# Ledger of designs, part 55: designed miniproteins, single chains, continued (2)

Each design is a single chain, and the fold is of that chain. pLDDT is the mean over its residues in the fold that is shown.

## One batch from the design tools (miniprotein)

Design m5884
Fold by ESMFold2-Fast:
Parts: sequence; C-alpha cells; structure tokens
Structure m5884 (fold): chain A 93 residues (1-93)
Amino acid sequence: SLNEEEIKQEFIEKMKALGLTDEEIERFKSLPVEEQELIFKYIGILANEEGLTKEQIREKAVEIIDRLLSGPEEREQVLAEMKKKIEEYKKKY
C-alpha cells in the first residue's frame, strides 16, 4: 500500500495527464485525500460506463472539484452523488 503522500502525488500526476491546468490542480490539491480518491473512482466509472472522451472526463473532474469548493451544502450533495454512483457500480459488477 502507498502512504497518503504517495497516493496524493499519484492522483496529482494523473490529473495533470488528464489535462488539468496548474490552477485546477491547486484546487484539487486543497481537497482531502479521501475526496481526491472519491473523485478518481467516480470519473473512472463515468469513463467506463458512459464512454466519455478524455476532454469530457477532464471537464467532469473540474466541475466536481469546483462544486466541492463552492460551499458546505453543495459539497455534501456532490459527495452523496459520487458515493451513490460508486455503490451502484459496485452492486452491478
């Protein structure tokens, strides 16, 4: 298993590879590692189930990051949406 800092670095590198800007990466880095992991699982499911392009996955990742940073009520809603999608995927496969 990777330690928390190694896990964070791996997610950052993958988000850069996806095409996020330095400013978008700084917003992503401001999130707890648990939420970074959740975003990664969520966008991975969307890519697999919905056949999204790299650009569409990038746009969805940025949308989710910005929603998580918009305030506590929106944060809770976005976290619930991602967790629900992940649980539905887990039950299906």
Scores: mean pLDDT 82

Design m5885
Fold by ESMFold2-Fast:
Structure m5885 (fold): chain A 99 residues (1-99)
Amino acid sequence: KEEEERLKRSQELAREIAHRILIDTYVALKRDLADYEIEQKLKAGEITPEQAEALRKEVDALLERYRKWLEEHWDDPAVQQRLAKELDELVRKWAERRK
């Protein structure tokens, strides 16, 4: 039973690590896409360098709030399924922009 308890703790820790990696990856990809869009608008002359800096700070604040929300709701299967779908869409969009 002690061996079973240790194995169970190891399995739970592995799940926590996987969840953190998924959330971190999602936030990182969203940040990269947002930064790319801001850079394109700056190059097109649609925004000033000062506006670009302000937008980056707002994106950072929004993503930090969303990270906290994901961490709080990670145990919800609906949130997990939505995150997986959005991550797949983000990976596809990110790959298209890096061609």
Scores: mean pLDDT 77

Design m5886
Fold by ESMFold2-Fast:
Parts: structure tokens; sequence; C-alpha cells
Structure m5886 (fold): chain A 69 residues (1-69)
């Protein structure tokens, strides 16, 4: 099912980012949920791109200081 496929893909993406040190352990659960939702929301091929945006947002949060400006 799409849910199972999205779950597996989200877990793979999050696991890779965690191993690379791009996200914190606490961020793992949040990122996983967001990536999974993005994959499911798009309902197909667009989901991978949306999931990529979620990943980019999380990395951006770690790479930059608090976005106050």
Amino acid sequence: SREAEADARAQRMVDNLLKAGYIKEEDRDELFERVREALLAAGGGEGSDRAGQVVLQTMKKQNSTPPDR
C-alpha cells in the first residue's frame, strides 16, 4: 500500500540523514512523520519532491541560526 511504501521510504531517508549527522536524534521522529505525511499527501510521484522539501527545511533549521530575520 502507499502507506507502507511511504513509511519505508521516509524511514530510509531519515536514517540516512541521521547517520550523516544532518539531524538530531530528537528530530528523527518529527522528520519521519513529516516526510511520511508529505509522501502520502501528494498521492504519487509528487510525494518524493514534497518529502525532499521537508528534508531540506529540517537541514536548513540545523544549518542556519534561528530564523528571526
Scores: mean pLDDT 67

Design m5887
Fold by ESMFold2-Fast:
Structure m5887 (fold): chain A 88 residues (1-88)
Amino acid sequence: MEKDRQLINLVAKALLPFLPEETVTRLQNGGLRAVEQGVPIVGVLAAMVVQTIDLSGKSLDEVAEALLNAGVPKSLVEEIKREVEKLL
């Protein structure tokens, strides 16, 4: 699942401005493990975003903008936003 790993790595890179590098690495490793256990990729990415909001105090819109700027596809960012709104 090369594409899922690439998406997790891309999202992790987008989160570096909001969180300590060690925390981003922990979220990245947790996301990779969750995908290996069969958790859907959108749910994994949404969980990484929720934890970023909780730990940084940044808004969903600020994190979503960072995902777009990092090169995450707009359609996937919109899907992640919908899943995050369900978890908040």
Scores: mean pLDDT 85

Design m5888
Fold by ESMFold2-Fast:
Structure m5888 (fold): chain A 93 residues (1-93)
Amino acid sequence: DLEEKRKKALESIEEIEKELVKEGKLSEEGKKLIEEAKKYLEEGKWDKAVEIILEALKKGDFVAAQLIGTLFTVYGGLDKSEELVKGAKEILE
């Protein structure tokens, strides 16, 4: 069941997020960006979720950006990866 596998993947990501917070590797701002991106991904608003990844990258929050990118994979947003890569190049170059 795809839905069941997605739920388990989300639970695993949530556990990783909690561990990163405990280690001081994920800021409160980074947590907020992940929460916002998760909401948009649940709503199928891929463009808004891409904007949040790019915001995280622009702020140098690579931990938040990596977790949100993983969420994109879980929600099946691979068709939006070209838009994300282009935006990331513009910020990082």
Scores: mean pLDDT 75

Design m5889
Fold by ESMFold2-Fast:
Structure m5889 (fold): chain A 98 residues (1-98)
Amino acid sequence: MVLLLGPSAASAYKTIKESLDAKGIDYEIKGSPLPSTAKDFDISKYKKILLISTHEVSRENLDYLLSLGKEVTFLNVDAFPEDIAYAESLGVKVILSP
C-alpha cells in the first residue's frame, strides 16, 4: 500500500489518484492544510510514500521518512529548486507533477 502525504487540497492529488487507480495500486491519503509533518500521522504500515512537495512538506518530512527506512518518491508540485536538489542528493526519486 502506498501513502500519498501532503496538503489535503493539493491539485496534484487528482492526477496522481487517476494514475494509481488506472494501475490498480492501493493507496491512502494523509495531509492537513497547514502545516503537516509525517510525525503527525501513523505511517507504520506504509513502506512506500509519495511525498507531495510543497513548501509545507519539505526537508523535515524527507529526513524523517528516510530515517524510518521508507521508500520515498518526491512529487514536485511547487517545490523550491533547493528542496529538489536536496531530495536528489539523498538518492530520492523526483517526479514532476503532471
Scores: mean pLDDT 70

Design m5890
Fold by ESMFold2-Fast:
Structure m5890 (fold): chain A 84 residues (1-84)
Amino acid sequence: MKKIEKELVVANATDEQIEKFVEEVREAMLKGDTVEVQLDDGSWKTYSPSEEDAEKGAEDIYKLAKERNKAGKALTVRIVREVE
């Protein structure tokens, strides 16, 4: 079963707050959690946990968070764990 461990919303954040948020997402992926990011069209993009892609996913989320914050938009991210 899939369990949403944490839902994070980044709005009106400073660069330092965005960096802290991205660190949390990166650590979750490195621990084997899946990360889902809500796109502008309301769809969800999934970043699967992998050692190789954790850094790429974190970088993509960092850029997306900065661009959305600059536009006055929120970025919603879910950390999802497969349980049982």
Scores: mean pLDDT 75

Design m5891
Fold by ESMFold2-Fast:
Structure m5891 (fold): chain A 118 residues (1-118)
Amino acid sequence: SVEELYEKAKPNIEKTLKEVAAKTSKEEALELLDSETLLGKLQGVSILAYKVANGEIELSEEELEKVIKRLKELSETDNLSDLLVVRYAVEQLLKKYPENEELKELLEKIKKKIEELL
């Protein structure tokens, strides 16, 4: 199932992000959002989401809006592994911003897209 696949992937995503986030500043992660590569953007959103969820950083309203915009762009991918990372990032942001309707809608869209690819 979609949920079983995600639950199996989640510990590996978290382990990798914990290691990378420890070596990446907020400012460096924000710069990655402007990367010309999808991988750079994916790293930027996932590192920022991880750090926010763990109370390591605060995002301004403008910074959060930019992260959400990049997550929406990245959610258009047909790459299953990338979608699992995007899902993780959205779920981490929802821990800090549980009432954010745009993040809630994006999570449901990502879950449906993962289901369609299986």
Scores: mean pLDDT 89

Design m5892
Fold by ESMFold2-Fast:
Structure m5892 (fold): chain A 94 residues (1-94)
Amino acid sequence: MAKEVEEALEKLKKAVEAMDLEAAEKALDELIDKAYELAEKSSDPEKATKLLSEIMAEGQKILVAIRKKDLEAAKEHYEKLEKYAKELVKVAEK
């Protein structure tokens, strides 16, 4: 559901701002689960699969940045992840 993806994004954003690795891992797992559900419902499976892959890749980069205590890198990768997640919602709704 689009609202569940937005809620997971808000949780991930707060975890990134707090540099809380455990909270970020949990929020990312929730986001990926919801992203998989949206990808399966997409009218464009190829585009949805590519967006899901980008979300997963940026998510891993966020976790790496938090482990390195690099707040700027974590925020930049969160911004990219948020963009891909919002595009996935649009592809699933259309």
Scores: mean pLDDT 84

Design m5893
Fold by ESMFold2-Fast:
Formats: structure tokens, C-alpha cells, sequence
Structure m5893 (fold): chain A 95 residues (1-95)
């Protein structure tokens, strides 16, 4: 990945390293406790679409799969699935 693409992925993740992932995940789960999951899912899809168009074609499919998993978990209000999916997505963004 180019340095520009890596920078955009770090912006999307809201973290500079894998060490920060647990903090971001717990903050996200806290926000979801008082938010409409449909609204959160829509906002997340919009932000993900901005990142997706900056990725090479070969990376787009994997990124979309991770986004779809997270969105499904958000809509299901499944905290364990959200934690797992968001962690995988953030690791992808920071790798």
C-alpha cells in the first residue's frame, strides 16, 4: 500500500498502532449503548465508502467484507461480534 493510502487507513481506524485497538473498540461500544444502530451503521458505511475508493482493487474486496461483517454486528447489537469485527477491520487498516 502507498503511504497516502496507509495514512487514510490510520485516519479511518482512529488509531496509530495495534496497541490502541482495544481502547478504540471499547469507546465505539460505549457510543453504541446510547445510539441508534441504524444511524451508526449508515454513518460507518459512508465513512468506509470514502476509504474504499482509495484502496487498490485487490484490497477492496477484503475491506468491504470486513465492513459488511461489522455493519451486520452493529445492526444485530451483538457486542462480541462487534468487538471481533471492528478489531479485524482495524488490524487490516493498521497493517
Amino acid sequence: LSEETKEKLREFAGANSEEEIPRVVEAFLTVLETSDPEVVAAAFRQKAAEVLKLLPEEEQARFQELVDRLVAAILARDREAIREALTELMRFALS
Scores: mean pLDDT 78

Design m5894
Fold by ESMFold2-Fast:
Formats: structure tokens, C-alpha cells, sequence
Structure m5894 (fold): chain A 95 residues (1-95)
């Protein structure tokens, strides 16, 4: 049954995503970045469902959104000095 095989695949992907996210937390990923990774995996799951339903254009759109959330997560982990941004916000607030 293709539906039963698909449902098993979705379960395996969700379990793999949960394990991956747990490892990211252990490695000290910022919680903001982890939330974006969680959203990226949810869009991947929805894309697979859309593809299974024959909605290829919808699946492509959802995969694009997943990639965008993952790119934002990487940017937060590797591209932001949060302390410098906090000091700037505090200066503006004291105006």
C-alpha cells in the first residue's frame, strides 16, 4: 500500500527531525535558529504530502519556504553578534 508506505516515511522523517533538533540544542544552537529549523521540517512534511496528492507546484512552493527558513537559521547561528545588536537597541530606547 503506497499510502501505508508514505505514512511510515512521514513518521521516520519526523523522528529523524526530532533527533536532529535535539543534537542542535546539545551543540548550543540558539533557540531562535532551532525554531526556524523546526518550521523548515514542518514545510518539508507538508511538501511531501502535497507531492503525494499530485500537487507538484504546491510541493515546490513549500520546499522553497523550507529552504528559506533553513537559510535564516544558518544566518542566526553564524552571522549575528547578538550583543552588538542589543547595545544598539538599548541606545535607541534611552533616547
Amino acid sequence: SEKEEFERLLKEIREAAEEYIARLREQGFPEEAIELVEKAFEYVIEALKAKFEGKEEKAKELLRKAAEYLAEAVSIKYGKDTSAHEEKIEEIAEE
Scores: mean pLDDT 77

Design m5895
Fold by ESMFold2-Fast:
Structure m5895 (fold): chain A 95 residues (1-95)
Amino acid sequence: SPLLSDETLNQLVRPDAALRALLESVGLQEEVLTLGEVLEAVYQYIVENNLIDPEDTSKALVSDSPLGELLGVDEFDLSDEVGLAEAILAHSTVV
């Protein structure tokens, strides 16, 4: 990631129940994960659930998804890695 340091991406986090349900849907069962692993899992969730806007591939349309509820938005920029990391941390306990 060009926006997040390796130290930040290697931060261990314990997801809450809402974030855990999303992670389990993409095959992650671990109780503790790095922030980078959670970020990659969220991008995988977007692709697997066809949330990318076909008219603008830089955007995810999330209004009708659990991810939209976590982010509190209808759409987000796929390059906004800092905003996504902040949302993940709001739904996690730092280890």
Scores: mean pLDDT 81

Design m5896
Fold by ESMFold2-Fast:
Structure m5896 (fold): chain A 70 residues (1-70)
Amino acid sequence: MTREQALAALQAALAAGTAGGAASVLGEIVKHSDDPVAREAAARALAEIRRDPTDAAAQRALKSAIGEVG
């Protein structure tokens, strides 16, 4: 997965607005991204959602990851 593909996936997850959808996308970026910036940002965001599995926390975590990747 490229940085551009990771960024597009993060933006789509943010638009969908669910913690479950966000966790799924972040997990795929961690597994399949060769970009260390995207992988690290996604890993941090996923850890935040696992600690606080609310849609509001997912929105904040995704916005942070988008800022780090883009």
Scores: mean pLDDT 83

Design m5897
Fold by ESMFold2-Fast:
Structure m5897 (fold): chain A 70 residues (1-70)
Amino acid sequence: SLDELIERLAAELEANREEWEKLKEEALAQAKALEPTQPALSAAVLAALAQPTPEAAARTFAEAHAAHLA
């Protein structure tokens, strides 16, 4: 039924939020570790972590990292 589909979608969204929060914490720790040796890469990671979704974060990181490599 539609109600069951909505419940499943809500559960997947909630699980995705929790997973994203954990990944953000791990990425933040990695960014801090990289700051003294690779400050521009650290900054790109931090900019990505400001985004609300993993897809938006990946796009932001790719753009910031590409600009730094040029």
Scores: mean pLDDT 71

Design m5898
Fold by ESMFold2-Fast:
Structure m5898 (fold): chain A 113 residues (1-113)
Amino acid sequence: TSEEVNELVEQSKSENQEVRQDAIAKLFELFREDPAKYAEPLVNALLYIIQNDPSEYVRLRAIEALKFLVEKYPEQLEPFKDQIRSTMEEIAEKDESEDVREAAKELLELLNK
């Protein structure tokens, strides 16, 4: 991983919501340019947000983003499928938001097809 990508991953964990959202958007742009190279940092950043972001709306958007990636880039997401499944199983049971739990269950159904 390049130094710039490591910085973006750290920025995705920022206490500032705008900084986190900007970092994820930049990781998505890098992923679109080279999916094989940037799948790992993008997936890791999204999983961190799903587990840690205080906003249920931000967590929900991150799950929808992972769902998009699994559907449109299945080859690049295959190495992370078990990690995504494990995280979604925890979120489906433990997240405080019913909408977030439901989104996690929908992604689990997709991963098991």
Scores: mean pLDDT 86

Design m5899
Fold by ESMFold2-Fast:
Structure m5899 (fold): chain A 86 residues (1-86)
Amino acid sequence: MDEDLEEILERTKARIEKNGGVLKIKLYRLTPSGEVIVEEEKTIKVTNEEDLKKAAREHLRVSARDDRIAGRTERAKHYEELAEKI
């Protein structure tokens, strides 16, 4: 089942703390040939609650894009809606 905003924020916080204050995100692109490639890799430093919210929002947007590429349209829409609430 899709996670709610509180669960996503707590999981994001735990992962950032485990990784020494950073969140790593990969942005994927679907090519016209149907291959999935890494378009961009981002490393986000989180030092306060506003950074955490920005990191979680970016992670949700990237996850939504990846889910759309994978054909998981319902989950992509849910993540896009959660990102708007942060």
Scores: mean pLDDT 73

Design m5900
Fold by ESMFold2-Fast:
Structure m5900 (fold): chain A 60 residues (1-60)
Amino acid sequence: MLTEEQRERLRRLLERFVRAHPDDRALLTDKVGKALAALGLSLDEATIEALTEELRRELS
């Protein structure tokens, strides 16, 4: 599970991409996955996709 600080960092990162490409789910999922890997988090694709969709809804 993400810390509040990690989630906020992901939200800030993703916000620019959601504003530019809100319907490009593949791009958004790729950006979230890379950011999670940079934080040392190993998550399966389904979890990354679910988190990406959650963050996208929060930013819309």
Scores: mean pLDDT 77

Design m5901
Fold by ESMFold2-Fast:
Structure m5901 (fold): chain A 100 residues (1-100)
Amino acid sequence: MEAREEILRMLREAGAAEESLELVEALPEEQWPLLLTVLRYQQNRATATPAERAEAVAAQRELALAALRELAAERGLAPEEVARLEAEFEAEFAAVVARA
């Protein structure tokens, strides 16, 4: 509850569309602390420590994997297909982090 309310406040301050706010409200509650970590890093990016950046990167990866698994479940994808998509995502995510 606390993480959810802070996330919604931060997104509204950032000018997020109502559709984006609805998507956040639909997220499983276990994902709200991860999203909050990412948003806090983004707000304080210029003064963030390497540890805070690493924590935000880890949180973003977990959120993306959770979203991928949810979409896979909605689409009825086989476990083998999910594993391949997860491996592809992790490789691409690692490449993006290395370039940033």
Scores: mean pLDDT 75

Design m5902
Fold by ESMFold2-Fast:
Structure m5902 (fold): chain A 68 residues (1-68)
Amino acid sequence: SDEAKREELIKEIEKLREEFLKMGDEKTAELGRKAIEAIRAIEDPAEALAVAQSVLDAFKLRLKKKEE
């Protein structure tokens, strides 16, 4: 279901948020928390999935480019 897919994507975003927090990147970790909050506020399941995927992709890219 779309709800199950959304929860899976949110769980992946939370894992990335924990990685940034562990690295001391509190600003990016806070952005992740706010992004999850925004995703959960979206009533359209298809839109929520699209936004969640975009956020996950953006955070994966940020992690890959992180220096130090």
Scores: mean pLDDT 83

Design m5903
Fold by ESMFold2-Fast:
Parts: sequence; structure tokens; C-alpha cells
Structure m5903 (fold): chain A 66 residues (1-66)
Amino acid sequence: GSVLEEAKELVIKRLEELAEAIGKQLGVKPEVTIEVTETKVTATIKAGDKTFTLTVDLDEFIRETF
């Protein structure tokens, strides 16, 4: 559906922007891996010696955002 595709794109964009912000804050270029399923988006962000894992549930995100 249109809403689900828009939610996926918005979540991916926000996670990529967050990775860039983390990299800028730590003074390193972040490495970001994004995995997308029908129900979840998971981002693994590596910035220097630190690793951040973030999971966004798409149903919850849609309910909170739309």
C-alpha cells in the first residue's frame, strides 16, 4: 500500500540522517547497513569503535506518524 511504502522510505531516510549526525558528532564517517522487512526496518550504524543498532516497527511508526 502507499502508506507502507511512504513509511519505509521515511524511516530509511531518518535512519540515514541519524547515522550522518552520529558520524559528525564523533568526527568519523559512519558505515550504515539497513535491512528492510514487511514489518521492521533495522539499521546497524558503525561509527569509529562504536556500533548502534536501531529497529523501527513499521506498524507502530505508521500509527504514531500518520
Scores: mean pLDDT 81

Design m5904
Fold by ESMFold2-Fast:
Structure m5904 (fold): chain A 88 residues (1-88)
Amino acid sequence: DKEELEEAIEKAAELLGESPETVRKNIELLEKNKEVAKKVVELMREGKSRKEIIEEVEKEYGISRSTISKIISFLEKLREAYQREVAA
């Protein structure tokens, strides 16, 4: 739901110390690369390293390593922010 996504953006911005606009741009990147983002999450869940994720996703989808790296970085920041909130 769009409303749920907007709420998640605001919370992520507060937790990361980033502007909501910056977080929104990163979410748009994930939406444009939805299948890639889904694959990245699966590989992260399987305990793959950043390097292994980049190589596997590049091989399967043929997208740039730069785009994959941006997706991984944003997902890692979201995971760290969530863990920090749960631990507090």
Scores: mean pLDDT 75

Design m5905
Fold by ESMFold2-Fast:
Structure m5905 (fold): chain A 93 residues (1-93)
Amino acid sequence: MELTEEQLKLLKEVRKKYSPELFDEIERILAFLRKAGVSEETIKRILENLSKLTEEQAKKVVDEARKILEDYEKGKITPEEAVQRIIELVEKA
């Protein structure tokens, strides 16, 4: 998928703001969301919300998102449920 100029700018800001390890985890979450069919507009909103967080706040959001992905991988929730929970998590942060 092609990134918009705004998404690329936000991605660069997030990359500069956070540790490489935290950024790699964010990239994995975004990759899952794209694979699940989440719109680029929604991904942009997620990146905007993440860019407003401190590293500690972002790490907490990423840790919770990782748990959601683990539940999905274990077959406890659907891909649609995982997407919805991750979006709500970022919007509430």
Scores: mean pLDDT 78

Design m5906
Fold by ESMFold2-Fast:
Structure m5906 (fold): chain A 50 residues (1-50)
Amino acid sequence: SLADAVADAWKDVVRYSRLLEGAPDAAAAEKYSRELQAAYQRYKALQAKL
């Protein structure tokens, strides 16, 4: 369902946020920051369809 998709997208936001917090170096931090931004954009797009 759309609600399940929104919940799954939020789980991705949480996951990448944790990865960013634990990033061992600047390169990892940049990668996870980009992935977090992309995940959050997906979450917002799905939430807007509710």
Scores: mean pLDDT 86

Design m5907
Fold by ESMFold2-Fast:
Structure m5907 (fold): chain A 94 residues (1-94)
Amino acid sequence: SELDEASERLVEAAKRSDAEGAREAVERLLSVTDESNVERALEALGEALLVARDPAVLEVLLEGLKELMKKAPSSLVPRVIGLILRAIGLLLDL
């Protein structure tokens, strides 16, 4: 699926510290995200955060999480906030 392809590209870009590739992957991920797949999109952003250490990539992931929060059902909002706080924590450690 397009979501799975975007998810794979995002994690790979984060692993390679490719901020532009990560931005393109986030934009694609968000464009194909709806109520039926928002949890999978959140999983992809979380997985990218596990491997990301470049500040430019972390900033891209943080913006992606902010945009995803606008689409997330109330039940997933605490999980999105948790990942945002993780991204901020990683940026502060740099």
Scores: mean pLDDT 85

Design m5908
Fold by ESMFold2-Fast:
Structure m5908 (fold): chain A 86 residues (1-86)
Amino acid sequence: MLKAEIYGREGSPLTEAVAKAAKDVGLEVEVIETEDLPVPGALTAVRLIADGEVVGGGAVEEEADPEALYEGTKAYFELAKKKIEE
């Protein structure tokens, strides 16, 4: 099953938007509260993991509208899930 590891600071609306998108798509979700993100300067980041391997991901490096980020990441997660499940 496809898992989303989502990295961000506690209480980040961007991290919450990405986590909601992953849950709504039906991914396994782990939110990792950290200031030591895998991408330097990122506000939030995600790694998509299938069978223990990183198969995708991304980072948000600038301020964004959480609702717009939710819609964009939801579409991305739907495409990633299709590729793994089909």
Scores: mean pLDDT 77

Design m5909
Fold by ESMFold2-Fast:
Structure m5909 (fold): chain A 80 residues (1-80)
Amino acid sequence: MVEEFKKEMEKLYEETLEKVKKAKSPQEGLKILAEANKKMIELFNKYVEENPEKKEELLKILDEYKKKLAEIADELEKQL
């Protein structure tokens, strides 16, 4: 269960990186990251609802990936 969540988060992150690399502008890249962050939160909420006892473990994974997205956003903002 936690491993499945981490795998889905990693897949979403990797797909997001590929989309950002193909973005025509830093502004488009930031929009892609914002959408990915929204999807990650939705995925987290779904897993927490199904497995509330694992909330703390799932939250740590969510925070890890949100931080990775934020670092990419910071780099894109410097290109504006």
Scores: mean pLDDT 85

Design m5910
Fold by ESMFold2-Fast:
Structure m5910 (fold): chain A 62 residues (1-62)
Amino acid sequence: DIVEKIKNAKNFEEAKKIAAELLPKVSQSELNKIAKELLESGKVTVDQFFELEQTVPLEKQW
């Protein structure tokens, strides 16, 4: 589960690296689910959430 990998990352830099590798490979529906679960988890700040958006391809919506 991508959400669990990001939540269990040692630090935010590792989480961002995981996101950059995995988020481009998922469908839009999976991306929406991941974004919602991360935001609801409280594991990332709002600022970090927008930093993760930068790892998403331009063709997809975070």
Scores: mean pLDDT 78

Design m5911
Fold by ESMFold2-Fast:
Structure m5911 (fold): chain A 62 residues (1-62)
Amino acid sequence: SVEELKEKLKSKDDKVVLEAIKELEKIGSVEALQALLQFKSEYYKEASKEVQEELNKILEKY
């Protein structure tokens, strides 16, 4: 679910965060997109470069 993936976005393991981002993209719902946008607004600066790049790659489509 989107809620479970939102909890995974808070993980200290970049692998878990990247998987959550990719699963949210795959779902592609308004709720999933909002979760990604919220994550970017709240945590982008603190995220690893790999997480930042994947997030930007996905959100550039919108």
Scores: mean pLDDT 81

Design m5912
Fold by ESMFold2-Fast:
Structure m5912 (fold): chain A 93 residues (1-93)
Amino acid sequence: TKEKIEEAKKLVEEARKKLLDIGVVNLGLNDTENQSAIAQYGKEITEKANELRELAEKSKDEELRKALLEAADELLKIYAEAVKRYNDTVLNA
């Protein structure tokens, strides 16, 4: 249970790092190419968030269920903030 909570937190942290790296590594790409890459990763994040929600629904452990739901929400928020940061960077460049 605690191990699964830590795995969910690690998944969130890995997604945060990947989205940051995409923003940095792809600064040389045009807006269309960067938006396509970000959109594709958004699909993956949505799928992972749905997986976490399904695991939460099947869990009888309230602490694990809460952690999984929080991780799913955090993934979607991290993605939204990464998109916003990218757009802010492009507009200021």
Scores: mean pLDDT 70

Design m5913
Fold by ESMFold2-Fast:
Structure m5913 (fold): chain A 91 residues (1-91)
Amino acid sequence: DKKEKQLRLEYYKKVKEKVAPLTKNPERTKEEADIVIDALEKELKGIPLSTDEKIKMVSSQMAVLAEALDNPEAEKILSELDKELKEKKKS
């Protein structure tokens, strides 16, 4: 729903700001996060994503996760942000 998409958008903006700089490939991780952010903003505006855009969004989410998991400091911050997202979804 709209609330979940807004929470996911905030989450990926925080990932771009706090997690991406700690990865081995900060610029690539930021670019992948931006793909997710752009897709979520498009959906929040009521613009439907194409099948290709949905696939690209999922692929970019996996790329961000892979980059974060390759660095212990990045993984820790990502885990903290994931916990915050899950707690906000319960409210």
Scores: mean pLDDT 85

Design m5914
Fold by ESMFold2-Fast:
Structure m5914 (fold): chain A 68 residues (1-68)
Amino acid sequence: GEKEEVERIAEETVEAALKTGLLSEKQARSVAEVLKRGGTPEEAREVLEAIKAGDIERAERLAVRAAT
């Protein structure tokens, strides 16, 4: 379901951030929590794409937008 998809994308986002060293473990977990709280799969994918592209500022901005 949608929630399961968001959880998987959130986990992939944490793994990608930690592997690239772009975010600390605390920052990566914070982003994942924001996505799991009420983000859509589309919003979660946008954050993941930003992390994979190395754009930390964009990833943080998108996560905050998803939370509001």
Scores: mean pLDDT 75

Design m5915
Fold by ESMFold2-Fast:
Structure m5915 (fold): chain A 88 residues (1-88)
Amino acid sequence: MISEEELKEKFEKEKKELDKLFEELKKKGISREELEEWEKELEKVEAKLEEAREKAKAGELSEREKLILELHEEALELLRKKLEELKK
């Protein structure tokens, strides 16, 4: 139902909220337990993206699904970078 343009706009909004959340976490400090939970969720997302990448190689993804995969790849890279910053 949502257009590709609306998906991109929603993704940009979510990226800004994520940036704000991580800046707040940097100020307060994050516990090792919370960091471990984020890392576990990251591993689950990576596994799902690996399945989607295999489908993309097989030519099984629609243009919309390819866009969603690209947006998730970008989100995953951003999240990994933010988590590494929190470890310092």
Scores: mean pLDDT 76

Design m5916
Fold by ESMFold2-Fast:
Structure m5916 (fold): chain A 79 residues (1-79)
Amino acid sequence: SEEKFKEALEEIKKLVEQWEKGEISREELADKIKEILIKAGVDETYAEILKQEILENPEISGEEILKAAKSVIETSLKE
């Protein structure tokens, strides 16, 4: 449902903010985002692609991560 995806995006936003403050590692951020997306019902393949994108692009911004997460949700679970 849209509410479930909105909640997932809000959780991801909080994780991104924690990462930007240096409270969690990029690897922890990527792993937790993948888990949140899978629990929300996103296809595991798309969730893994986003995880790898975060890990492979050390200069990636929080805004870019959030945009990518939204795109993954829209691609995997569009009905």
Scores: mean pLDDT 82

Design m5917
Fold by ESMFold2-Fast:
Structure m5917 (fold): chain A 63 residues (1-63)
Amino acid sequence: VEELRRQIEETVKKYRERAEKLIKEAHNAGLTEEQINKLLDEVDREGMREVLALYEQLAAAEA
């Protein structure tokens, strides 16, 4: 179970770093706040999906 918890932490960190890079690159490219928010929503959806899948695996492993 410890390995799954580590994977969850690493996945959260990965998507946090991806969001930070996206914000920086989008601002440098001159994108509007609306465009940046739309891109961030997409990253958040992908991250939530991966994290939930890992939590489901963790729950199964602890059963």
Scores: mean pLDDT 80

